# Designed miniproteins, single chains, continued (3), part 18

Each design is a single chain, and the fold is of that chain. pLDDT is the mean over its residues in the fold that is shown.

## One batch from the design tools (miniprotein)

Design m8598
Fold by ESMFold2-Fast:
Structure m8598 (fold): chain A 82 residues (1-82)
Amino acid sequence: SAMAELERAFQLGDTEAAQSFPVELIEEFLRRVNEEEETGLSDEEIRELARQLHSGELSVLDVGVRFAMRVLERGVKKVTGE
């Protein structure tokens, strides 16, 4: 399936392959990852990341860093907000 191929592109860090998919599929994939990992990105942020990856403004690695940074921010808030 197209979603499985897109997932493989992300797993391999293959930005060129990921960019070849329709932006709507990239957005759907990122939305699913955001929900499964509970990263807390908004629908607006997911849509922007999908567009930036599709346009070549961001690599797969850059998108991964955005997800990782949001998880870290959430973790820090839990530790400091107690």
Scores: mean pLDDT 83

Design m8599
Fold by ESMFold2-Fast:
Structure m8599 (fold): chain A 83 residues (1-83)
Amino acid sequence: SLTPEERAELEVMRGEVLGALYALGKLSDVEAAKAAAREEGLWSPAAQAALERSSKLPKEEAEEVLKRIEERLRKLRAELAKR
């Protein structure tokens, strides 16, 4: 199971991913994506703030955000598989 700290990190990363995808023109319906995240229980005010910041990034920086998060999620999945 996730620790509270890991859950908070996932919520912020969800916001960053949605914002970066929007900045890259790869996410047309932000509100539908946010609703899905709320249904999964992975949304917070920190996630909203992260989405707002990442949605304003230049495309090159948005691509780097997605790459960083993909690497972090890979590591988290590997850690959870050992629990």
Scores: mean pLDDT 84

Design m8600
Fold by ESMFold2-Fast:
Structure m8600 (fold): chain A 72 residues (1-72)
Amino acid sequence: AMAAQVEAAKLRLTKAVNEALNKGASLDDVSRIAEKYAPELIAAARAGDQPAVDAVLERFRKELNEVAEKEK
């Protein structure tokens, strides 16, 4: 059950990463942001805290969108 919850969270993270890359975000920016949020996401998923998982993914997508749209 715990492993399945972590895998589901990883799939959602991977989808957000692919969307950001398709928008023109750099691999370096995406990697840095994923490394920042992955520990929080995994911890929340392992705890079964679905609201925390959703909150981390929302912050993650927001930061990915910001770097994808960054002018410089």
Scores: mean pLDDT 79

Design m8601
Fold by ESMFold2-Fast:
Structure m8601 (fold): chain A 68 residues (1-68)
Amino acid sequence: SVDAIVAQLRAVLASQGLPQSEIDRVAARVRELLEVLADPSASPEERERAKREIVRLVNEAMDLIDSL
């Protein structure tokens, strides 16, 4: 479920020491993108874009953590 994926992401980011405000922002954006993927009305193009944005956002967060 979307909730389970978002909860796991929050747990990972918290374990890496991200501030709560940053965790909330990242989690909210990922939730929006996951909701696009759950929407049966979303086009294949919108779904592909949402997937790429999720991967990019998570990778950027991980890279930022690694650089600190």
Scores: mean pLDDT 82

Design m8602
Fold by ESMFold2-Fast:
Structure m8602 (fold): chain A 80 residues (1-80)
Amino acid sequence: AKILPMTVKADETVESLAKKLQEKFGLSPEKAREIATRVFEELQPKEGDQLVFVLLDDGTLVATLIRPDGTVRTLAIDTR
């Protein structure tokens, strides 16, 4: 599986996350922006959080948010 681990920075936006998803997973600009928007709305990442994306063989992208306090949240998104 393709994996993208990152630490959420203060300047992280829907647009900057969408660019990273395009570069790592080969997603279209539209799909990457859709996914980045859902990550921000549903997981609400904050500076210092760890965010790990895993692309599964079936096209499912799993986003896992891990906070410094040990809180874990997961979101599964179809990339097709």
Scores: mean pLDDT 86

Design m8603
Fold by ESMFold2-Fast:
Structure m8603 (fold): chain A 60 residues (1-60)
Amino acid sequence: MTVEVVPLDARRALVVTTEGGRVVARVSDPADLEAARAVLEARGYRDVRRVDPLTLEGTR
């Protein structure tokens, strides 16, 4: 398991947790979910889906 904090801008960040080709990305504001999706897709994750108001999950 790896946990990484990814800055979205000067005040906002995404928390990415990865294990075994699976990813969970958490944001503090739902408005950041589109930026979070773009980060996951740019990193090669697919089947990226919203599982709650602040969380995306995907696979690699």
Scores: mean pLDDT 79

Design m8604
Fold by ESMFold2-Fast:
Structure m8604 (fold): chain A 74 residues (1-74)
Amino acid sequence: MMSEEEIMKRIGEIIKEALETLSPEQIAELSEKHKKIGEEMYKMLQEGVPEKEVLEKYLEELEKVYKELLAKEK
């Protein structure tokens, strides 16, 4: 079970890795999808979902997007 601090650290690591690995076009796609994820997470917070659950879902969605973008370059 990851702590909130570990989840936040992992999110930062994925973003850093993406900026170092992805093309400018893929970074633009990541940014667009990341904004949509952020809007969904904000809605969940407004609906009373616990912050930790929202962060866990955010990390999961971010990892999915990053893996999808990496797969396109293979």
Scores: mean pLDDT 78

Design m8605
Fold by ESMFold2-Fast:
Structure m8605 (fold): chain A 80 residues (1-80)
Amino acid sequence: MDLAGRTIAIFGLGRRGQAEADRYLAQGANVIGIDRDQDRIDRARARYADNPNFTVVDARHTAAVAIQLAKADLVIDTRR
């Protein structure tokens, strides 16, 4: 599948979620990372600070999650 210009939403920003984000960003996709863990959110923000194609959303902010998911072509759940 050609992921360039597609929007991928990833639930979970642990090791698997970060690996998926790295892979999709490398293919030119836009990535929306969603997690409820503040440390994971902060690490993702720091890791992707210079990447305009990465957005992170706190899963507890349901309205913001809904807005971002409306943009997504694909949703991946990496949560355990």
Scores: mean pLDDT 83

Design m8606
Fold by ESMFold2-Fast:
Structure m8606 (fold): chain A 63 residues (1-63)
Amino acid sequence: DDLERLRQIIQRLLERGLMSQEQAQRWIDRLPELPPSVQRRLARQLTEQLQQMDLELQRKQLL
């Protein structure tokens, strides 16, 4: 679950241009090797970052 969530987050970061193809591939390759506690923490932090960006983008669109 956390592993799949991390893959989804990395893909979204890549699509938004916040991460290069090379960075995304390196992260995806390393994700299964990370301890479960690190995977969970990383998923939480990246999800929060992505949500914050979405919120900021919505605010700017409202002007």
Scores: mean pLDDT 73

Design m8607
Fold by ESMFold2-Fast:
Structure m8607 (fold): chain A 81 residues (1-81)
Amino acid sequence: SAADTAAAAGEGAVAEAQARSGDTETVRTADLRAALEGLGVAPELAERAVAEAERASGGAPGVVRAADATAAAARAVGEAL
């Protein structure tokens, strides 16, 4: 399904961002945005995904939890499809 495809792509984007930032449970928002844009997600949708991940992770800018990044990335990819 489109939702399953979006979830897999979002997980892949977060894994790429985490590999760039090191072996952690978090991901830098700049790396998340770059990974989503690399998948062809429009800049506006990537920016919204970053904002949603920041909100879910307690609203602190710059670094978000991998689980929150994955959920936001899946939604952004699904919206782009």
Scores: mean pLDDT 76

Design m8608
Fold by ESMFold2-Fast:
Formats: C-alpha cells, structure tokens, sequence
Structure m8608 (fold): chain A 96 residues (1-96)
C-alpha cells in the first residue's frame, strides 16, 4: 500500500539524511538534497523493481521537496510513482 511505502521511505530517509548530515530539507545544501533524493530513489527502485529516473529528474524533485511542495501531481504517475510518497515521507521526517 501507499502507507507501507511511506513508512519504509521514512526509514530510508532517516538513514540517508543522517549519513549526509541533513537535519532539515529546507536548510540543506542543494547538492545534499539531490544526493538524498537520488539515494532514496535508488533504494526504492531496487526494492520495487522500478526504473531509476535521471539525475535531472532527481534534481527537479529535490528542489520541489526543499520548498515543501506536496508533489500531488505525481500521485498517480505511472513514470514517477515514488515521488509523491517520497515527498510525504520527507516532510514527516525532515520538514514537519
């Protein structure tokens, strides 16, 4: 379920954020936010057998998440199904 994916993503985000020294996404350096999104995306792609998006897509998503955007427009995306639950998980762990 989406709820199970969000809870798993929270665990991955906590681990990767600690390793990168990220306490809050809003105050993180752009390159560190990108690295976080990319690493979480790599783990999710492996776990759910999904294609890995490009670095350009990861940078776009990192910028949106840093701004506190919900990424609701990806909620039903067949191409980027991870990014809406990733934004929810990131907000709960590192934003709100």
Amino acid sequence: SREEMIEWLKKVIRKEAERLGIESLGTAEDEKAFELVRRVSEEAAKKYNLPLPTDEVHRYVARKIKRGESLEHFKDSPILPLFYPLAVAAREVLGE
Scores: mean pLDDT 80

Design m8609
Fold by ESMFold2-Fast:
Formats: structure tokens, C-alpha cells, sequence
Structure m8609 (fold): chain A 89 residues (1-89)
């Protein structure tokens, strides 16, 4: 649990510090790769962009890591990320 919390907090700090640049990079990635992304991948990236634009970097980190875990077939890992986020918010 602690390692997941540390990962989320460290990522959230990085996202907060680089919010504008990362938001623009994600928007460009989405624009360039829209035709190659699945509807689920598109939705995840759009949710991350929205969280960053709303000033919610911890939520953006949670969305990214839980989605990555689910893409890898690791539902337990996704749940652990979501539980860590609930304890940190």
C-alpha cells in the first residue's frame, strides 16, 4: 500500500508542477493517435486531460495508473490504486 501511495503522490506532484506542458502534450498525442486508440483508451486520456485542467493532479495520477493496471489485466492492482487514492484525497 505505502509504495502505491508514494507513487501516486510523487506522480501528482510532477503533474502539478508540469500541468500546462503535460496537458498540451496529451492533447497533441490524442490528436496524432486518435485513429489508433480504442474508445476505452480515448476516454481514459480525455479523463486525464480533464483532471489536469481542473487542477486535480492526484485524480489524474489515479486514472492513469488504474487504467494501466486494467489494460495489463491486473484488476487487483487497479483496485489497490483506487483504494490508495481514496485514502489520500
Amino acid sequence: MEKIKEMLLKTAEYLAENREELTEQLKEFLKENKSELSPEELAVIEEIIKALEEGKPLEAAKIAFSAAARQAGDEEGAKAVEEAYEELK
Scores: mean pLDDT 82

Design m8610
Fold by ESMFold2-Fast:
Structure m8610 (fold): chain A 70 residues (1-70)
Amino acid sequence: SSSAFDALLAEIDKLIAQKDQYSVAELEARIKELQKKAKELAPELSTIERFVVMSRMSEAYVALRQKKKA
């Protein structure tokens, strides 16, 4: 596993933890930026690491959808 993989996961987890500090628009913009970063990093990751990133990004999008409903 690369330090870039660990750093990306930490950024996603931090955003989810801090979701209530952001407006819906701010949270969505930050998720889109992380999604772009994840896509650019994907060719450098193992199959398992790609799955983990996809799972964490899915959690971020679920948090965004829940915030939009509130």
Scores: mean pLDDT 85

Design m8611
Fold by ESMFold2-Fast:
Structure m8611 (fold): chain A 95 residues (1-95)
Amino acid sequence: SKRDQLLQDIDYGRELLRRLGEEARRVLEDDPELLEQMQQSLETAGYLLDQAQAVLDQQPDDDGAIQHAQMLLGMARTSLVWLQGQLIRQRRLLA
């Protein structure tokens, strides 16, 4: 179902969030300002994932709730993918 797909995507987003946090601390050890900025963005993405989960948990069979959760997840994933790209670029500059 669409709900089951979104729940799987939220779990994937949470795992990506965890890994990006670890990578940011490792890659940006010499850039504390950029690290703090990336940590703030990761915190925002985590909040959006938590809100998407809450919407699905409170109204599991509501089409509007599914659409709202999909929007929140999309916003979180867009931010996480962009952050992942930035960390890849930073790794290339350090290599």
Scores: mean pLDDT 84

Design m8612
Fold by ESMFold2-Fast:
Structure m8612 (fold): chain A 88 residues (1-88)
Amino acid sequence: MAEKRIEQNRARLRAEYDELLAMPLEEVIKKIPSYPLAVVINVVDELLRRGVTPEQIVEIGKKAGYEKQGQELANLLELLREGDRITA
């Protein structure tokens, strides 16, 4: 029973991750605050891998009317990008 619950949680988080990454960046910025932290961190890692910059997120968020959400997401990209620089 415990193992099944862990698998169901992982499947749900993976589905949420895949759903967010299928969306345009404007929708990701809008919806990401409603998602679990584990999904948010993995989405941010994938956006960085795809070459998305914090500066692009800020610009897109501002244009879409989600300036605050865009800035918060950009801050997470900056934090992870800085971590890669320290550990590389």
Scores: mean pLDDT 77

Design m8613
Fold by ESMFold2-Fast:
Parts: sequence; structure tokens; C-alpha cells
Structure m8613 (fold): chain A 101 residues (1-101)
Amino acid sequence: GEKEKLLKSIGLLLRNLGLLLEIERKARELGDEETVKLAEELRKLLTQLLKSISDLDKLIDTLEQVIALLEEASRALDEGDIEKAKEKLKEAIKLLKKVLE
């Protein structure tokens, strides 16, 4: 029901925010300011998504797709692959911008 979807949305949002904080920390440790800025842009877009989207199923699907990309970005940073991390963050930004259109 609607309550279960709302709770799932909240959980997915918290996971996205946690991953972004982790990505920002890892990027700062690597000295990569561009990756930090991409993570900050994603945080702003997620805030806009929450204000703009009324369809909980679309919100859940979008948040799950972003989580997958952020997990890949976080793993790339663990391996020192800054270029791969940036590509995954840019893909997440593109996805969010398309959903917000």
C-alpha cells in the first residue's frame, strides 16, 4: 500500500544520501574536487526530485537506479579510479535531470 511505498522511498533516500556522503569523503581523501562538486550537484537534484515528484513508484524506481550508480562510483573511488567514479556520477546526474523534465 501507500504507507509501505512511502517507507521504502524514505529508506532509499537515506541510502542515497549516505552513499553521497561516503563518495564526498573518499573524493576529498583522493584530492578530487570535481567529484566532490558532482556529488553536491546530485544532492541538490535529489532534493528537487523530492519536491517535484508525486508518483511514489517513479520515485522508488529512480532512487534505486541512482543507488546502483552511486555504489559503482563509491567502489571506483576505493580502487582509485577517479575517471570511472566521475562517469557514474555524471550518469546519475543525467538520469535525475531527465526525470525532473
Scores: mean pLDDT 88

Design m8614
Fold by ESMFold2-Fast:
Structure m8614 (fold): chain A 93 residues (1-93)
Amino acid sequence: MDEILKEALEIIEEATKKGLVSKETLDLFKEAYKKKDYEKAARVIAKAGEELAKNNENELAIKLYELGYKLAKELGDEDLAEALKKKIEYLKK
C-alpha cells in the first residue's frame, strides 16, 4: 500500500504544480495519507485521475487509475476497482 501511495503522491504533486490537478485534491490526498485512510486515499487518487482526464492528460490519468485500482483491490473495494477499470478502458479506447 505505501509504495502505491508514494507513487500516487509524486504524480499528484507534479500535476498540481502544472495546474492539472487542484490543490484541494492534493491536500485531501495528503490528509488521507497521514491518517492512513487507504479507502479515502484510493478515492482521492480516482478524483485526481478524473481531473487529469478532463485536462486531456490521458496517460497520467490512466497511471493514477491503475494505482487506485491496485489499492482498491488490496482493500477489497470491488465497486471502486470495477469503476476504475472501466475508466482505464474508456481512455485507452
Scores: mean pLDDT 87

Design m8615
Fold by ESMFold2-Fast:
Structure m8615 (fold): chain A 65 residues (1-65)
Amino acid sequence: DAGERAAAGAAAGGSGAAGATAAYEHFLWKDTPEAIEAGKRLAAEAAASGSGEAGARMALQDGLA
């Protein structure tokens, strides 16, 4: 969806950690479970694909909480 494209664009644009963080926050501000889950997955995928190790750490912290 639009949020996923925005998040992917930010990460792909070379902002790395900042992009991943912004994307996650963007999805958290959408009050839909689908958007929130998409944001979490996108952050994890960005980290796994080598763009935004900070995204992986954020997902870990969120999971631990």
Scores: mean pLDDT 55

Design m8616
Fold by ESMFold2-Fast:
Structure m8616 (fold): chain A 97 residues (1-97)
Amino acid sequence: SAKKIYEEVKENIEQAAAQVYQYAYTKGISIEEALEELKKALLEEGVEEEDAKELIEKIKEAIKENEEKFKEQMKKNVERALKLGIKNEALENALKK
């Protein structure tokens, strides 16, 4: 459907926030860079600039409100992967499923 990313993100802001946090962590980029990539994707699917900006601000606030929870979850996920002997390349491939 048209504006698929916009509709999915709008339906669950907290889940989208967690995914943005995970993406930034996995790629070794800043949250700001990950949010800019998401904004670009929204604009490319035809979302209006102001609607994209509003959605990004909601995600940014959700990340801020849940930062410790997301950080702890990511740390546990990384520790679990390391205990299983998963190297960075295999971990990246698994996270894309």
Scores: mean pLDDT 77

Design m8617
Fold by ESMFold2-Fast:
Structure m8617 (fold): chain A 74 residues (1-74)
Amino acid sequence: ASEEQIREFLERVEEKVREMMKLALENNVPQSVIQDFLARVQAVIEQLLAGEISVEEAEERVDEIVREFREVAA
């Protein structure tokens, strides 16, 4: 993946994490659920930076993690 593609991906992830943290605060989501969400997102970023997965695979994994978090946070 290009440096620009990785940068744009990380910017999108930061925006999604910010949105999810706002949702978590508004709905009094348990700290354990928040920590699990952040750990899963971080693991995807680490795999991408290590060259183990593509940007497309990383985007799909993050989208799934965000989707699951939205369901638990509601």
Scores: mean pLDDT 85

Design m8618
Fold by ESMFold2-Fast:
Structure m8618 (fold): chain A 69 residues (1-69)
Amino acid sequence: MEEKLREEAERAALEEGLTDPETIESVAKLTLEGEDPREAAKRLKDLTDRMTELAAAGDGEGAVRLGES
């Protein structure tokens, strides 16, 4: 059962463009904890996209800390 949920989580993550093994594992973990695989993948994709956008701004860490203050 859990192996099939993990497979569905991996497929959902890949469909959202999440190819990083750590991120795929996070989707699988959330799915095993009762989250819908597609919702978990979409949530992690949104977080990854935001982090990428901040990194593209040239000062990802500094800008995030100042914005969160």
Scores: mean pLDDT 71

Design m8619
Fold by ESMFold2-Fast:
Structure m8619 (fold): chain A 81 residues (1-81)
Amino acid sequence: MTVEDKAREAIEKLREKLKERKDEKALELFEQLLARMRSDEERLSLSESALTAIDAGAAHQSGDLTAFLQRVLDQIAANEA
């Protein structure tokens, strides 16, 4: 399987989990982050990190996943400044 295939699978799995959670804000932030990623390796890393956070229970509370994604977005913005 290519990195592109793995990234696509991880992205779709995360999108489905976010839809199941009805977390529209987290889904919006995730799509914004994907649009800023320049490689399939970055998209895979982001998606797997978010999935790992959900599976480990680190992002199971209301707002935890949104806070995680917002921190990643803020870090990218800071690195571009």
Scores: mean pLDDT 73

Design m8620
Fold by ESMFold2-Fast:
Structure m8620 (fold): chain A 75 residues (1-75)
Amino acid sequence: SSEAEKLRALLEEHLRRAGVPEAVIEEALRRFDEMVAAGERPGAAAQAVLDELLRRGVISSRDVMDFLLAAAEAQ
């Protein structure tokens, strides 16, 4: 699968594990898809989505770190 497909799957998995509501996960994935379609690098799109959720208090800094470690291992 492409880098975008792998990062999208990891983003969904990590948000679900963090207890993020399904509707918020769906919105986050839509936002990721829109940014990638607009020409953003998949890694940058994932970081932007995570930063927004962190600012909103929906996820913790630990959740962001866990995702970034998993994404690095998947490369």
Scores: mean pLDDT 86

Design m8621
Fold by ESMFold2-Fast:
Structure m8621 (fold): chain A 93 residues (1-93)
Amino acid sequence: SAKAKEEILAELPAVEEEDVEKARELGEVYVELVRLSARALRLYLETDDPAKRERILALYRETAARLNEAFEAGDEERARALIAEAEARLDEI
């Protein structure tokens, strides 16, 4: 669904030119973020439960905000930990 894809993409961290340069330096972490985003979108599209969709979006919004702070700080370890935490929480939804 185009709507579901747009909702997931809209919850990505705000991207400025400085953030793009930091994402290139954190290339591996950025790939993990893309994989997390793809997984969240898949689960969102596959579920028929509106409550599960809201939980997926809420988790992704929280994770995206915290990842933006980690990228701004250049903290690769924190970014990886946040992605791993989000993946574990998605397993519980």
Scores: mean pLDDT 75

Design m8622
Fold by ESMFold2-Fast:
Structure m8622 (fold): chain A 90 residues (1-90)
Amino acid sequence: PELKLSAKEVKHGEQVRVKVTLDNPNDKIKGVRVGYEESVPLASIEKVGENEYLVTPAIVDKDTKAWVRVDVESGGKTITKSAELLVTTK
């Protein structure tokens, strides 16, 4: 599977679009998650299409590195893909 973000940087409270491309038609997305380098405010994640999501990072006190992760079920296994996202205060 492939994980693409609409931007590599996003201001906190603004949205980044997340698109997942599946390698096989029988693969399915099990979940989308956001982790931060520093301990988390939660990001908001909204499904807007079959394989497309909007991620709104929570407020951060300084520019903070985050990772968007997708869990995909393929052939009975879970594959996790990650993409880096810089969350900015400005």
Scores: mean pLDDT 77

Design m8623
Fold by ESMFold2-Fast:
Structure m8623 (fold): chain A 70 residues (1-70)
Amino acid sequence: SEEAVEKFAEKLRKLPEFAHLTDEQLREIARFLLEMVEKGYTPEELATFLDLPLELAQKLYDIAREALKS
């Protein structure tokens, strides 16, 4: 949903790894993360694709899973 994308993007904006991105880019990243999780990608795969620490990727995965429940 658009609400899930917007709320996830807002959380991404607060992370230093994403501070350099515009709101539009953050929404696009949030949408991609939600789609990847829906397609069955793991936290380990997210860490690899986004070049992030596994702990951060796990956190993003958990937030995405929660957003998809709404």
Scores: mean pLDDT 80

Design m8624
Fold by ESMFold2-Fast:
Structure m8624 (fold): chain A 87 residues (1-87)
Amino acid sequence: LSDEQLLNIAQVHAALKAGLSDEEIMAHGLSAEQVREAKALVASLSEEQLKEVAVKAVEIAMDKAIEAGLATEKDKETAIEAARKAA
């Protein structure tokens, strides 16, 4: 799976758990195609795989934030630990 697919899976899975509709998820920056593809992947993955995807998504998001000068490596470690505990 690509980094974009991992991020989309994590976002769609979290939104579905929160009871959001496809239209509400799209309002958060995903296209209808991205929502459809991410929903199919969420349905195909086990709970354990979805937890791993959530942790990976945090890692990817933090790496992008560090590149943009918005976060530090220490912030990344803290975020990953929090995501693992939440998963």
Scores: mean pLDDT 78

Design m8625
Fold by ESMFold2-Fast:
Structure m8625 (fold): chain A 71 residues (1-71)
Amino acid sequence: MAISAERLEIAAEPVLSDDPNVRAGQIAAAMILASIGEEDRLSPELQEAYELARRHIEKSLEEVREYVEAL
């Protein structure tokens, strides 16, 4: 079941940095751990949360990119 992006952001605040670069790095590190076969150590809910956070950050970066392109 999908977790709302708004609720995910609130839940991530105590763990993830407010700096988009640091936050992206933290999520990337979690995804790398999953990629090397440690995915079974993460609960399905945590894997889904990381995936949703990654997509949210990627979409936000694309929106910024579109804004800059429109300038």
Scores: mean pLDDT 57

Design m8626
Fold by ESMFold2-Fast:
Structure m8626 (fold): chain A 81 residues (1-81)
Amino acid sequence: SNKELMEQALTLSREELLALTEELLAQARDAGKDSTDPNLLSMLRAAEETLRRARAGEASKEEVLRALEAVLMLIEILKQQ
C-alpha cells in the first residue's frame, strides 16, 4: 500500500529516496501522458521541479518525501481514469 511505501521511504537515504521518487514520477508521467487536466499537470510539474532541485543538492529530504507523497497520489488518481 502507499502507506507502507511511505513508511519504508522514511528509512531511506536522501539518494535512495530521490531514485525511488524519480522512478515513480516516470510511471506517473507515462500514465498521464495524454492528460490535459491542469491540476494533474501542475502536480506533475511541481514534483519534477522538486526532483530537479534535489539532483542539484537544493532540496531537503523532507521536500523529496513530499514529492513522493504527491506522486503516489497522482498514480492513484490516474488508476481511476
Scores: mean pLDDT 83

Design m8627
Fold by ESMFold2-Fast:
Structure m8627 (fold): chain A 89 residues (1-89)
Amino acid sequence: EREETLRRAAEAALPLAEAVAKKNGASREVAEEMARQMAEEAVRAAEEDPEEIRRLLERGREEIARETNEDLKFQGQRSLEVLEIALRG
């Protein structure tokens, strides 16, 4: 169900959105909206081209394994989690 996938993806995106919002001094409401937008975009992309999302997940996992910056690694891990949830649908 698309609605359930969107809810799960938004939940997974929230820590990433909160980290970005905190760095920019934005509110929790802005973080929640950002998480919903990230989820919608990821689900739409997975619906339109699931094979491209699979390739992004493979490449992303390799890039994150080489990342030494903890903030970028955290953001990358959360982004991959959102894409994985979107792809599983």
Scores: mean pLDDT 83

Design m8628
Fold by ESMFold2-Fast:
Structure m8628 (fold): chain A 76 residues (1-76)
Amino acid sequence: DEKEKAIKELEELLEQAKALISQYLQQHYSAATVAAANANLDALIQHLKELAPKLSLEKLKELIEIVKKEIAQIQA
């Protein structure tokens, strides 16, 4: 199922984005701030994972492209 593959790709990209953001925060912020930020990121990722099955394949592909571009910007 193309939609199931898109959902999986989105979930993998969201976990990758979290890892990159967490790594950046660990370099510049206190452990307490990093823990709070990670909890908020986990809540947001969970919400997006719950939302993803409700989106059309077209909207999923658009969101995947946005997340990919954001990851590229963080890595630059």
Scores: mean pLDDT 84

Design m8629
Fold by ESMFold2-Fast:
Structure m8629 (fold): chain A 114 residues (1-114)
Amino acid sequence: MNEEIERLMREAAERARREAWDGARVRALVEEARRRGVSEAQALIIGAVAALASGGLRVRGIEVEGNRAVVEAEIVADGEPRRLTVRLEVVEDEDGRPAVLIDAPELLEALRAA
């Protein structure tokens, strides 16, 4: 099941990147994942990955474990391809709503260099 979900996430990420998906299209993907019985945490991770990809992130690999994911990715910054790791974790915000924490210091540095 995880390998199938990871494959679907990678395919969705490539489409989001190529088609430059907006927030509404990303939200539609999250709703579709929920309808298919994907867990709330995994649906939000799919959405976060698609949103990052729509911003130019090229996904190379995804590992999902419970409410966490590790995304191996590439971005072109200052004309050069840079490899980076994005760590995602689904937590509850102050209102008890699920939210995605994104830990990607290399992505922020790459974007500053561009």
Scores: mean pLDDT 77

Design m8630
Fold by ESMFold2-Fast:
Structure m8630 (fold): chain A 82 residues (1-82)
Amino acid sequence: MSEREKFERFARGLEGLIAELEAQGLDVSELRALHEEIVRAIEEGAPAEEILALARRFIETARRVDPFAAGLMEWELRRLLE
C-alpha cells in the first residue's frame, strides 16, 4: 500500500470518529475544519511531513473532546508510519 493510500485510509477513520462524536452531541466543528485541511493536503499531493503535522494537530484537538478516541487515533497513526 502506498503512503498516500495509508493517509487516505487514516483520513477516512478520522471522518468516522467525527461522525460518532457528533452523534453523541459533542462539538466537532474544529475537528471538521482540521479534517478538511488533511483531505485537501492529501488531494493536493502535499509532502508526508505536512500531512503528519495536520494529523498530529487533529489528534491533539480530539484529545480535549475524547481522550480515549484520540489515543486510538495516535496508535493508528504510529502503526501507519511503521
Scores: mean pLDDT 82

Design m8631
Fold by ESMFold2-Fast:
Structure m8631 (fold): chain A 77 residues (1-77)
Amino acid sequence: MELEKELEKLISELRELAKKAKNPDIQTYINSIIEQLEKLYEYAKKSKDPELMEFALQAARDAVNYIKELLKKEEEE
């Protein structure tokens, strides 16, 4: 399933971003987001609803973008 593979790729990217975080609070926050996305992913897989899977994929994309911006701010201030 193409959407499922893309979501797994985005979750893996978040795990790599968590490793780059030097602030333990930021790292804990990223890990919390990963856990929430994994639960949403499991629910989407069980429901077999493509709209729910697309929603999970969009949520993961938004999370990756937000975390990348957050880590840039961590480096500057």
Scores: mean pLDDT 80

Design m8632
Fold by ESMFold2-Fast:
Structure m8632 (fold): chain A 72 residues (1-72)
Amino acid sequence: SADEELEKKQKILSEFINELEKKHGIDGLSFAQLDKEKQKKIAEEAMKKMEELAKEDPVIAEMLEKIKKFTE
């Protein structure tokens, strides 16, 4: 179902964010507890990765468009 597909994509996104947090040496801190500069850097890397994935997956492309519209 659509809900199952969305749940899988949310899990992938969460795992990706956790990987970026570890890459930037943010052990045990949630994204919300980071300073604004680190939050922006991680968000920019996540958006860049999503844009790459959006080229291969139209569902990810639609999600990215909605995220950009929400943040603009």
Scores: mean pLDDT 67

